# Designs tried in a protein design run: designed miniproteins, single chains. Part 14

Each design is a single chain, and the fold is of that chain. pLDDT is the mean over its residues in the fold that is shown.

## One batch from the design tools (miniprotein)

Design m481
Fold by ESMFold2-Fast:
Structure m481 (fold): chain A 113 residues (1-113)
Amino acid sequence: SEEELNKKIEEKLEEIKKLIKELKEALEKGDYEKAEELLEKLEEAIKELILLALKSKDIDFAIEKLEEALKEVEEALEVVKKKEGEKAKKLALRLEIMEGMIRIAIGVLKLIK
């Protein structure tokens, strides 16, 4: 049960890393339609990772994996911040919301540790 949960957390983090890589590539190419599609998938993956992490009895492992996801989101946000225009600003806001959600989840886990 716990080993299965940790495996699901790992799998979700790998999905997030793949989506972030594809998002960075789309942003560098100015493909905002592809970036929007990838961001919707990323938002869902982040939500699922947070829910899995909050169910974990291995609090240190859960914090570590959330901190890795946070770093990935922060790297995507740095790419978006280099872009001009309203579309880029909207994508940046959505990434900032995801960053905030991960930070809150980490804070909750640290408080109960």
Scores: mean pLDDT 89

Design m482
Fold by ESMFold2-Fast:
Structure m482 (fold): chain A 70 residues (1-70)
Amino acid sequence: MKEEELREALRKYAPQYKTMLAGGMSEDSVLTGMKVRAATIGRELGLSREQAEKVAEEVFKEILAEYKKE
């Protein structure tokens, strides 16, 4: 449903977020950027800020785990 649509939208930005991490951006800075993007997309999907930020945190953990294995 809508949370899955947000998850898929954020996953499309995974290469860009991995590039930010590789370029020396802190995990906190990348997560903050993801939360801002998730709040914007989530609002269009009818999700609360809290729901959108939770999805962003979950997706960020997935991206970070993938990045650390590369």
Scores: mean pLDDT 83

Design m483
Fold by ESMFold2-Fast:
Structure m483 (fold): chain A 62 residues (1-62)
Amino acid sequence: MGLEEIVKLLKEAGLSEEEAEEVARTLVEKFGEEAALAIVKDAYEAGGKKAGEKLKEWIKTL
């Protein structure tokens, strides 16, 4: 399942393992696995290592 790939990308985007797992879980629960992966990929392409922090703050509003 793509959850492991999402967590890996979030860690590359600057999050700790615990933070990456929390963000990945929240995105998959709200949007589904395919959409969650697309969101993380798009954010990483736009913001690189800063993308993780932005996604972490965004999920607090969901």
Scores: mean pLDDT 82

Design m484
Fold by ESMFold2-Fast:
Structure m484 (fold): chain A 62 residues (1-62)
Amino acid sequence: MEAEKKAKEAVEHYKKALEAEKQGDLETAEKHLEEMQKALEEALKLDPEVAYKADEEIEKIE
């Protein structure tokens, strides 16, 4: 479903942002965080339940 696709994109961008931050590439990390926010907002518009599950998954990532 489209909402699930956006949720997966958000989680993937968050993971890439964390990896960039670990490498000291704050500019790349910021870009991925922005894409994560956009994907989460789109998922929320399509299916709030799917978006909330994505938020929960993101919070579990360190």
Scores: mean pLDDT 80

Design m486
Fold by ESMFold2-Fast:
Structure m486 (fold): chain A 77 residues (1-77)
Amino acid sequence: SRDRQLVDSLERTADDLVKKGEEAEKKGDLKEAIKSYNGAAFAYEQAAKLSSGERKKELEEKAKEVKKKADELKKKL
């Protein structure tokens, strides 16, 4: 279905933003890392809204994990 393709696309976008956030952290660019992790959390949340069951739970857990990373980095600013 279109929803399944959209969910997969949103998860790929979120995964790419997580990688970008991790790269920014390694470079000491905390503001860029926070922005990237927040973007990833948003994309995972949108994917979760279009999902059900175990898939929804997985995407919600991923969103919470990257939000936690962003919040921890904000404390260092």
Scores: mean pLDDT 88

Design m487
Fold by ESMFold2-Fast:
Structure m487 (fold): chain A 55 residues (1-55)
Amino acid sequence: MSEEERERAIENVREVAKTLSPEEIENLKALARKHMSPEDAERVEAVLEEEIARL
């Protein structure tokens, strides 16, 4: 993915995470690790951890 495409994907994940429960966010982290590259999964996991920390 291009950097712009990656930034857009991360922004979409953040928007979705705001509507999810902590349990759903944990499930989404697991899905990212299974279906994404390790690098992309780490970036998604960081965003999801930020949203959990806001709770």
Scores: mean pLDDT 76

Design m488
Fold by ESMFold2-Fast:
Structure m488 (fold): chain A 68 residues (1-68)
Amino acid sequence: DARIKENPNDGVIWIEAGIYYFNQGKYDLAIFYFNKALSLFPDSSFARKNLAKTYEKAGKIDEAKKIA
């Protein structure tokens, strides 16, 4: 079963890492960390929106459309 409320602080740290690398222009690393956050929070619209923005910046527009 998917555990959808397992330790919010762990997911937040991965989201913050994703945002950090996004702001550095390291989109592949940002995608990695946002995907890790989504593995802990599958229903996180915040993580999904940031992942979609990162896909757009990485030129992966089709992936961004599927997420957002």
Scores: mean pLDDT 75

Design m489
Fold by ESMFold2-Fast:
Structure m489 (fold): chain A 61 residues (1-61)
Amino acid sequence: LSPEIEKEITEAMLRMSITVAELSEDKQEAIEQLRKTAERAEKAGDEETAKEARERIEELE
């Protein structure tokens, strides 16, 4: 896939991961999932999703 298309798909998947983490009943599990999502977003260059994931972690802590 082209880098542009791959980035868009990755960003969409990472945003969905944040939503799935929010639905978790286990606060610690949600925090761990959000941390993994933030790391993946940073690696993919998705600064907006990484920021959202970190903000959600702060809200849960």
Scores: mean pLDDT 75

Design m490
Fold by ESMFold2-Fast:
Structure m490 (fold): chain A 62 residues (1-62)
Amino acid sequence: SRLAEVEERIHLLLGELIALDAPEERLVELAVRFGEAVERGDLAALEEVARELARLVEELRR
């Protein structure tokens, strides 16, 4: 399903951020938002979390 696809993408992005030594406070914030969106089945919120994670990966890889 689309929801499962976005969840998988978020897991991969979180793994990349951990490898990049992203700020712990930011990781915790995004992980909480991810969990809340999953509990609600909120696809729009999951897509927002994925976008923020991808943006942070881009910033840290620069």
Scores: mean pLDDT 85

Design m491
Fold by ESMFold2-Fast:
Structure m491 (fold): chain A 60 residues (1-60)
Amino acid sequence: SGAAAEEERKRLEEQLEQLKRFNELLRKNYEKLDPRKQRAYDYTIESNELQIKKIEEQLE
């Protein structure tokens, strides 16, 4: 029964990495943005952080 669990874990790991990288890019560019874009980025960063925590808990 290892194959299905391995595949699911790999997908979650990939999704986690993508979300972390996306958030890092958002944070890196944050200070360069005007206030309107910063607010949109805050929303996206916070949403992604919640998803990251959820996936990390699921992988534990």
Scores: mean pLDDT 82

Design m492
Fold by ESMFold2-Fast:
Structure m492 (fold): chain A 60 residues (1-60)
Amino acid sequence: SEELLKEAEELRKKAEELLKKAKELKATATTPEQRFEAEILEGIARIYLGVAKLLEKKAK
């Protein structure tokens, strides 16, 4: 399905932006709270990538 492929692409783009933000936050983090926020962003990005892969597989 074309729609599933578009959804997968959107999720991949969102994941890439979250990973970029997490990387920047880790590089500049001066508090435990900031580091924890970066870890949360990485976790959310992994979920988005996982869902994108499932959608791509269903799209054939």
Scores: mean pLDDT 85

Design m493
Fold by ESMFold2-Fast:
Structure m493 (fold): chain A 62 residues (1-62)
Amino acid sequence: KREETRELIQEGIEASLAGDYERAEELFVKAAEVDPSALESILSYARMLGLDGAVERLKKML
């Protein structure tokens, strides 16, 4: 579970850097669903990457 969340976050970061913002948002939301205890950390990454859609979706999960 924890390793799965880490992998999803890493893939989300890579997708964002590649310009695939829709995929990055989906991966971050899935990571938060897998491990809700990581939600604040995932939200921080989404904010740093400028993923406004992910930030809005993640805030609703808080």
Scores: mean pLDDT 81

Design m494
Fold by ESMFold2-Fast:
Structure m494 (fold): chain A 60 residues (1-60)
Amino acid sequence: MSEEELEREIVESLARMIVAVSKLAGLSDEEILEEARRILERNLSPELAEEALRLVEERL
């Protein structure tokens, strides 16, 4: 597995978990996007954060 493949799997998993946990907490779609952006921008590169945020938005 390449580092790029591993990063993609992590991004997909992280997006899925953020949506699931946030919905369980009763957050609105708007609040979920704000929370996701904050978490992703702090923990991932700008390019990976943008990709992960896109995946979060698609799951809403």
Scores: mean pLDDT 79

Design m495
Fold by ESMFold2-Fast:
Structure m495 (fold): chain A 56 residues (1-56)
Amino acid sequence: SPLQERIRAAEEAELARLEQPDEADALGEGLGLPRDLAEKWVAMLRDVHQTVLARL
């Protein structure tokens, strides 16, 4: 399905961004979040996107 292909591409792009080593720092700075919370948030987002990809 063309829709599934677009969703896959979007999810892969998001995972690539979340896998950047400074993403938790950038998120923490942008939102004023503590480091530990920013790291947990990034880890949770990666898990969600990986789950979506596994079901496509």
Scores: mean pLDDT 80

Design m496
Fold by ESMFold2-Fast:
Structure m496 (fold): chain A 59 residues (1-59)
Amino acid sequence: SPEAFAQLLVREGHLSRAEAEEVVERIEAGDFEGAIELLKSHGFSEEEARRAVELGLAM
């Protein structure tokens, strides 16, 4: 679920709740490149960010 993914980003990705919700909103809007860039701005590598978006789509 989008909520479960947001919680995962907070716990494992060290994102704030608002930052995690922004990532989820970008994914739901189909803005995968924007979601990747936001994750990278929070310390994710390109590969980690792409894998996180893939996981979010599967949840």
Scores: mean pLDDT 83

Design m497
Fold by ESMFold2-Fast:
Structure m497 (fold): chain A 66 residues (1-66)
Amino acid sequence: GSMAEEKERLEELIEEGERFIENLRKAGLYDIAEQAEKALEEYKDDPEKLEEAIRELERQAVRALL
């Protein structure tokens, strides 16, 4: 059902976000990592907003590494 699909998507986004935070810390991008942690806490029940927040923080990380 739709609830099971939404839960699976949310679990995948949380796992992606956790790996992203780990990679940010390894790269020394601690400020972006802190923002990503706050986004995971804030949007743990809102997969659409969580995905949008992760994508924006990914863009910031790419710019910081260039």
Scores: mean pLDDT 81

Design m498
Fold by ESMFold2-Fast:
Structure m498 (fold): chain A 91 residues (1-91)
Amino acid sequence: SAERRRLILRAIAIALRAIGIIFDVELMEKKGKKIDKKKAEEARKLAEEAIRLALEALEAIDRGDLERARELLKEAEKKLEEAEKILKELE
């Protein structure tokens, strides 16, 4: 269905954004930028949690539970927004 395809693409987009956040944090640390290590770790953990929620959403889609998939993706997007806000504070 069109809805199933949209949710899959949304999960992929979330995972790519989360990977980008993890990469940016790692790059800041490797370049010797003086950053708040606790905030950097918080952003990384939020991004990792978003990936986990996106994977759980894909499992829900596979089971045909599109309502659960939508809720999981909404939670993942919230975690990403929190991680992105922290990342901007580190820049």
Scores: mean pLDDT 87

Design m499
Fold by ESMFold2-Fast:
Structure m499 (fold): chain A 96 residues (1-96)
Amino acid sequence: MHAEEGEREAREALREAEEGRGEEAAREALEAAWHAAEAAREAGSVEGEMAAGVGAVAAGVAALLAKKGEEEAAAEAARVAAEAALEGARLAREGA
């Protein structure tokens, strides 16, 4: 299910961010946010969609920072994105 995929990807993004892999974490966090948003729409969770949306924006910021070579800042932004995506997926699962 999309919520389970979003949770898995968000946890992978958190691990990558902890390892300082900002670019990889940003990409994985964006995928997590996408799956969380899809799950939230299917569940009818407006709060889940909002959380996933915040995750997508934060993942975009992380990607930009990684492109600028600010890998540590990118990893921190990706962690925030992954946490928001994880919350979106959780809300989607509770709304189903």
Scores: mean pLDDT 84

Design m500
Fold by ESMFold2-Fast:
Structure m500 (fold): chain A 124 residues (1-124)
Amino acid sequence: SPSSSLEVPEELREAVLAQLDELWEQLLKNPSDAEEWNQLGVLYSLLKEYDKAIEAFQKALELDPNNAGAWNNLGEVYYNKYLETGDKKDLEKAIEAYKKALELNPNNEKAKENLKKAEEELKK
């Protein structure tokens, strides 16, 4: 999106776009690789293309619903989308995703910290 391009440094944007092209080539060879879909979501989130990132993480989780890392990443993109838009529905979706990550991996300290931060934000 135009807004994402304006907020991302050109050098970083070019590097991320090159990685996106490489991942799409890999996905054309193996479209059922859940981890490559998860990586695609991370790259779109770096570009602040949150809706594309959400779609990629959701595809990763359709293929591997037990990927705690992908659930945490989905939570982070919803949280970042909330910070841009103020839409509390995205904050609630972030909390749900972090809870799923912790159900699958209770030792995920990053997901614990993210969940605490999102729940504190919801109380404001």
Scores: mean pLDDT 86

Design m501
Fold by ESMFold2-Fast:
Structure m501 (fold): chain A 82 residues (1-82)
Amino acid sequence: TKLKKLQEIIRETIEELRALGASPGVLTVARIGLAEMAMAKDVEQAEKIKDETLKRLRELGASPEVLEVVERAGKEIIELIK
């Protein structure tokens, strides 16, 4: 199902972030942001959540590699909710 695919993207993304050495705070913000994107009413709301999540991750000092992984995952989620 669509929900199962969304859950798999989030799970795989969080595991990738752990492999990159992301802090617990970064992992928490990324997980919440991706979950909120998956539950978004429309694509426009999901894009806003993605941008806000990336901003919070930058404020936490997330590496460029972590930000790229989250941005890619967010785009994949948005494509699925179209």
Scores: mean pLDDT 88

Design m502
Fold by ESMFold2-Fast:
Structure m502 (fold): chain A 61 residues (1-61)
Amino acid sequence: SMEEAERLIEEAVEAARAGDFERALRAYHQLMTRFPDDEEAHARAAALIREAAAPYREAAA
C-alpha cells in the first residue's frame, strides 16, 4: 500500500538523519523489494536519504 511505502521512506530518512546508514539501506532495500515497480517512490526515497546524509559527508571532508 502507499502507506507502507511512505513508512519505509520515513524509516530510511530518519535512519540516515541519525547516521544509521545500515538501517537506512535496509529500509530502502525493503522499499525496492516490496514495491519493485514504483520507480517514483524509489527516486524520492534516494533523494531524501541523500539530503539527510549530506551533513555526514561534509563533516567527513
Scores: mean pLDDT 81

Design m503
Fold by ESMFold2-Fast:
Structure m503 (fold): chain A 63 residues (1-63)
Amino acid sequence: SSLEEEADKLYQKALELASKGDFLEAARLARKAGELYKKAGDESRAESLFKGAERLEEEAKRK
């Protein structure tokens, strides 16, 4: 679906930002991707992304 394609693009951008150490912005995009996967009916991927965003937010606190 177009929602999944949009979510995939946001997820790829989140990975790029995380690789650059921009953990807070990466977490924000990961959460947005998760919401889009949830709307597309992919609950499992949405949950994984929400957990990933929490981990990214914790990494930001360590800097």
Scores: mean pLDDT 86

Design m504
Fold by ESMFold2-Fast:
Structure m504 (fold): chain A 76 residues (1-76)
Amino acid sequence: DEALKQGFALIDSLDEEGLKEFAKRLEAAAKSYEKNKDYKGAAIMYRALAYAYEKLGELEKAKEYLEKAKEYEEKA
């Protein structure tokens, strides 16, 4: 999806500090979408979060967010 592609491109351009800040914003956005039952929006945010945490080397968190994205994609 275009929004996810733009998110990945931004993640690739950030340093470690900017990447951590962006990850926090993605997490807040994902939780907001969850509260509004916007499962498609939540899935996109969790996929971007998984990629951000892969870039940070936090592979366990990346896997957890990828599983969440998959769950919400099934609900959408």
Scores: mean pLDDT 81

Design m505
Fold by ESMFold2-Fast:
Structure m505 (fold): chain A 99 residues (1-99)
Amino acid sequence: SKEKFKKVREFLEKLGYQPSENKEEDIKQFNYFFDVLDKDGDGTITKEELKAYLQELGVKLSDEEINEMIKELDFDGDGTITKEEFLKAFALMLDVELP
């Protein structure tokens, strides 16, 4: 169970996430990262958008690793990640309570 969000955590660190003792600052960082990943501004992230962004950053992940990351974030199983699901997953992973 402790390893469940390892790939998501590593991805956040690659995006420049800096853990804070202030949960409001952590939530602001999560919002920023979602906005960066949401390239078309539709309020959702697809597997293809995530893959394209990682390739632009020069991060080499296998399709399997990307699929596992999407599964960790996609709470409703429809293959897309909403901002609410994204924030909830990161809050749960980092033991941060959402407002």
Scores: mean pLDDT 67

Design m506
Fold by ESMFold2-Fast:
Structure m506 (fold): chain A 85 residues (1-85)
Amino acid sequence: MDADIAVGVAEITLAVARLGMEKGDYEGAVRLYERAIEILEPFKDDPEARRVLAEAYRNLADAYEKLGDTEKAQEWRKKAEEVAA
């Protein structure tokens, strides 16, 4: 899979996950954000893939916060900051 294709698939996956968050399906959103991360991680050297990966980490942290898992939320927020730097 090329980085451009990975970014496209991940952005669609993130959009679906955000709809899940809006509807209160936080567990479903976590699964989709994790899938987007799996798609993007091999391409972290690509600047656009890295940008979308940081977004996915932030969104996953928000989903864990909604589930009450504050420790996982903080871990994923830290990963987002590390990728964005």
Scores: mean pLDDT 86

Design m507
Fold by ESMFold2-Fast:
Structure m507 (fold): chain A 94 residues (1-94)
Amino acid sequence: MKEKLDVDALVEAIRELADKIASLTPSQRAAAFTAIELLHVAGELSDLTPEQRAALHRAVAEAYEKMANAETDPVDQQRLRALAERHRAEAEKL
């Protein structure tokens, strides 16, 4: 947790997952969701600058928005859109 984290690497990993979401199977999308959550938590457990925290929130928001667009279940789609909106709102608190 307090070991040095490369926040740019975390943001890039989330963006790479986001870019692949449209080509993933439902089970692969579930794994991607778990990976994004773990990467986000790893970032939040670090003492990040406001700029780094905003970048992390923006990357997570983009990933969840892409997941919502690929999701066929309307309940899961709504949940993912709500998560994306929340992360965008947090990024705007700079």
Scores: mean pLDDT 78

Design m508
Fold by ESMFold2-Fast:
Structure m508 (fold): chain A 60 residues (1-60)
Amino acid sequence: SEKLKEAIDIHIEILQKTNDQEVIDKVNKVFNEAIDAYVNGDEERFEKALEELKKILDEV
């Protein structure tokens, strides 16, 4: 899935841009939520997690 790849790429980019442990913990939690939603076919929950990942990326 292209959206799953987008979530993975955003997660990696955030981790490369920040050394803030609180931001790292937050992005890991949101990424785990995205993966869990994707595996369970919960498209609405996945889209919300992807949007949160994009928001975190804009703040780093």
Scores: mean pLDDT 87

Design m509
Fold by ESMFold2-Fast:
Structure m509 (fold): chain A 96 residues (1-96)
Amino acid sequence: MEEAEKLYKEGLLLFIEGKLEEALEKFKKALEILEKIDENSPLVAKAYLALGDVYYQQGKKEEALEYYEKAYELLEKIDPNSPLAKEAKARIEYLK
């Protein structure tokens, strides 16, 4: 868990710096670790949202939508009333 959280935070910093491909790598590595530990973790949903945001910034609208939908599906299962679930839904509606 700690390593996945560290990778997620590193990905966020890279995303802010505009280093989109490096950010993708960090988020994907975080997700790989999380899927082995707890695939229903809120951090998995955060990683999906972050991947969607990176793909959106790259102009890859279809990939962005796919990851936002994955985040929303997970959040509906684990915490449907969370602010993150509302954010995921808003991103999906924006991209339609």
Scores: mean pLDDT 85

Design m510
Fold by ESMFold2-Fast:
Structure m510 (fold): chain A 86 residues (1-86)
Amino acid sequence: ERDALLAGLRAAAEALREAARRAEELGLEEAAARARAAAEALDALIAEAEARGWSAEEVLAAAEALAARLQADVEAAGDAIAAAVA
């Protein structure tokens, strides 16, 4: 389960990097920066979980806390991209 959670977080970080590339292509520098920051925060969480040997429960708790902190930034990036392609 821990490995499955970490794989899910890696997939989320990759999706955020993809969103950042799309935002850059559209000239949305702030949205791109927010998406990259979110991906970097996920990468840091994954690295810390691996270094400290966190349990699946600890990984989930940390991911939920991070998601709560980043939700506004990720939503703002998504909204900017959606507006640019509408």
Scores: mean pLDDT 77

Design m511
Fold by ESMFold2-Fast:
Structure m511 (fold): chain A 58 residues (1-58)
Amino acid sequence: MDKNKKFNDSKLQEELQRLLAEGTPEAIKKAEELLTKYNVELAENASRERQTGEAPLP
C-alpha cells in the first residue's frame, strides 16, 4: 500500500489466519505479536470511548 489507509480488522485477521495456518512456532510467535499490537489499539479506543462519562469513582 502506497498511501495505506488506516489499518483495519479485516487485514489483521487475514494475516493472523495465514500465520496460524502455517502452524510453525515462528508463525505463531508473529501472530502473537500482531495480536498484542491489536489489543493495544483496542484498549486505546476503549479508553477514549469510556471518557464519554458514566460514573467515575467517587
Scores: mean pLDDT 65

Design m512
Fold by ESMFold2-Fast:
Structure m512 (fold): chain A 77 residues (1-77)
Amino acid sequence: YEEEIKKLEQEVVDAVNAGDFERAARIYEKLAEIYESRGDYDKAAQYYNLAASIYERLGDTEKAEEYRKKAEEFKKK
């Protein structure tokens, strides 16, 4: 898990620096899913919020709302 997380963290930095926000959002989704599977709900919520912020900037309001809802649910766990 640690090696996969490190790779994804590097890939998201590269995507953001390249201006590829669609790719960055997908990587944040993957990171959120990994932390969710590990029971780290605080980190999962944080990454879902990051994905939601990018989707909002891209004009995908439905996805932004969906991921913000997910982050809010994890705050209750």
Scores: mean pLDDT 81

Design m513
Fold by ESMFold2-Fast:
Structure m513 (fold): chain A 88 residues (1-88)
Amino acid sequence: GEKEKLEEELKKLEEEFRKLAEEARKEAAKLPDEEKRKEILLEVEELEGLADIAIGVAKVTGDLEFAIEQLKRIIEELKRLLEEIKAL
């Protein structure tokens, strides 16, 4: 049913987010500027916190559509951050 499809989509987005967060941490670790590394790692941690909140809302309230839309937005922000890291 529709709910099962939304649960599958949410799981795929969670997996995508996790992979991107791991890549961002690896790329940040390569940066020679310690202050810039700290700033970026804090931004990654903030996005991880937002993702955890979105997933938590889905688990507690059953609002899968809200969680999916929030997680898509968070993934876009993380992708932007990762491109910024690679440009440094």
Scores: mean pLDDT 86

Design m515
Fold by ESMFold2-Fast:
Structure m515 (fold): chain A 72 residues (1-72)
Amino acid sequence: DEEKMKKVIEEIKKLVEEGRYEEAKELALQASKELSDKNARKVAEALFRAMGAKGEFEIGLETAKEVQEILK
């Protein structure tokens, strides 16, 4: 679970760096369904930080909210 989380976070960082924001969002949402609550939140946090560094706060915030709904 934690190893899978780390791989997902690295792929998200790569996708965000390449400007592939929707793919990064989709990856985070898919991973959240397969990971533990704790690790799904870490993925959402990593996406939000990566998106924020690119100025794409809206997509990062939307994805974080969707992860919270999945964990509910």
Scores: mean pLDDT 75

Design m516
Fold by ESMFold2-Fast:
Structure m516 (fold): chain A 69 residues (1-69)
Amino acid sequence: LEKAFLRLAEEAEKMGGEEAAELLRELAKVADKMPAAKATGVILRLLGDLLEGDLEGAKETAEEALKEL
């Protein structure tokens, strides 16, 4: 789980999304506190955001996930 968020952070950073990458690294640190089903949903939304090149959407998805912890 943690590794999935870290990989998403690396991809966001490669695309110039430094803020999204930073939030994804924070989410990786607390991934163990998230239920597996919820974490899967967040990862799928983040993959969609990144595939579309929507770095702002990825940032918002990560912020919402952190807020719910």
Scores: mean pLDDT 80

Design m517
Fold by ESMFold2-Fast:
Structure m517 (fold): chain A 67 residues (1-67)
Amino acid sequence: MKKIGLVRAKTEEEAKKAAEILKEKFGLDEVILLVGKSSEEAREIALKIEKEEGAEVYLVDAEDILK
């Protein structure tokens, strides 16, 4: 099953840093950056991708990765 990560962040720089860490930790096939999206918007996008692509979707906030 394809593994897709979604990284929600306030800035592109934070999103890119968190995406790199996430790829290494979880062996993700693809990572999508959600810059400036609310947690609700990010969840809706995650559910849509999971249903449309039949993938395992991992939604994370960059702040939780970068700390």
Scores: mean pLDDT 80

Design m518
Fold by ESMFold2-Fast:
Structure m518 (fold): chain A 68 residues (1-68)
Amino acid sequence: EFQQQLDDEVKSALASMYVALARIALEKGDKETAKELAQKAIDLVNSLSTPDERILKEAEEILKEAEK
C-alpha cells in the first residue's frame, strides 16, 4: 500500500513535469513536442490508482491546442 502510494506520487510528479514541458513547447510553437509530452502526461495519470484530475485536464487542454 505505502510502496504503491509512493510510486503513484513519483508518477504524478513526473506527469506534472511533462505538462510543464509541454506548455513550454506549445508556447514556443513546437506543437509536435507539446503533443508528445502532453500524451505522456495523460498516460502516466491514467496509470495511477487515483488520477489527478487537474493534471489530466491541463494535459488534455495542451493536447487539444497542439492539434489545431
Scores: mean pLDDT 78

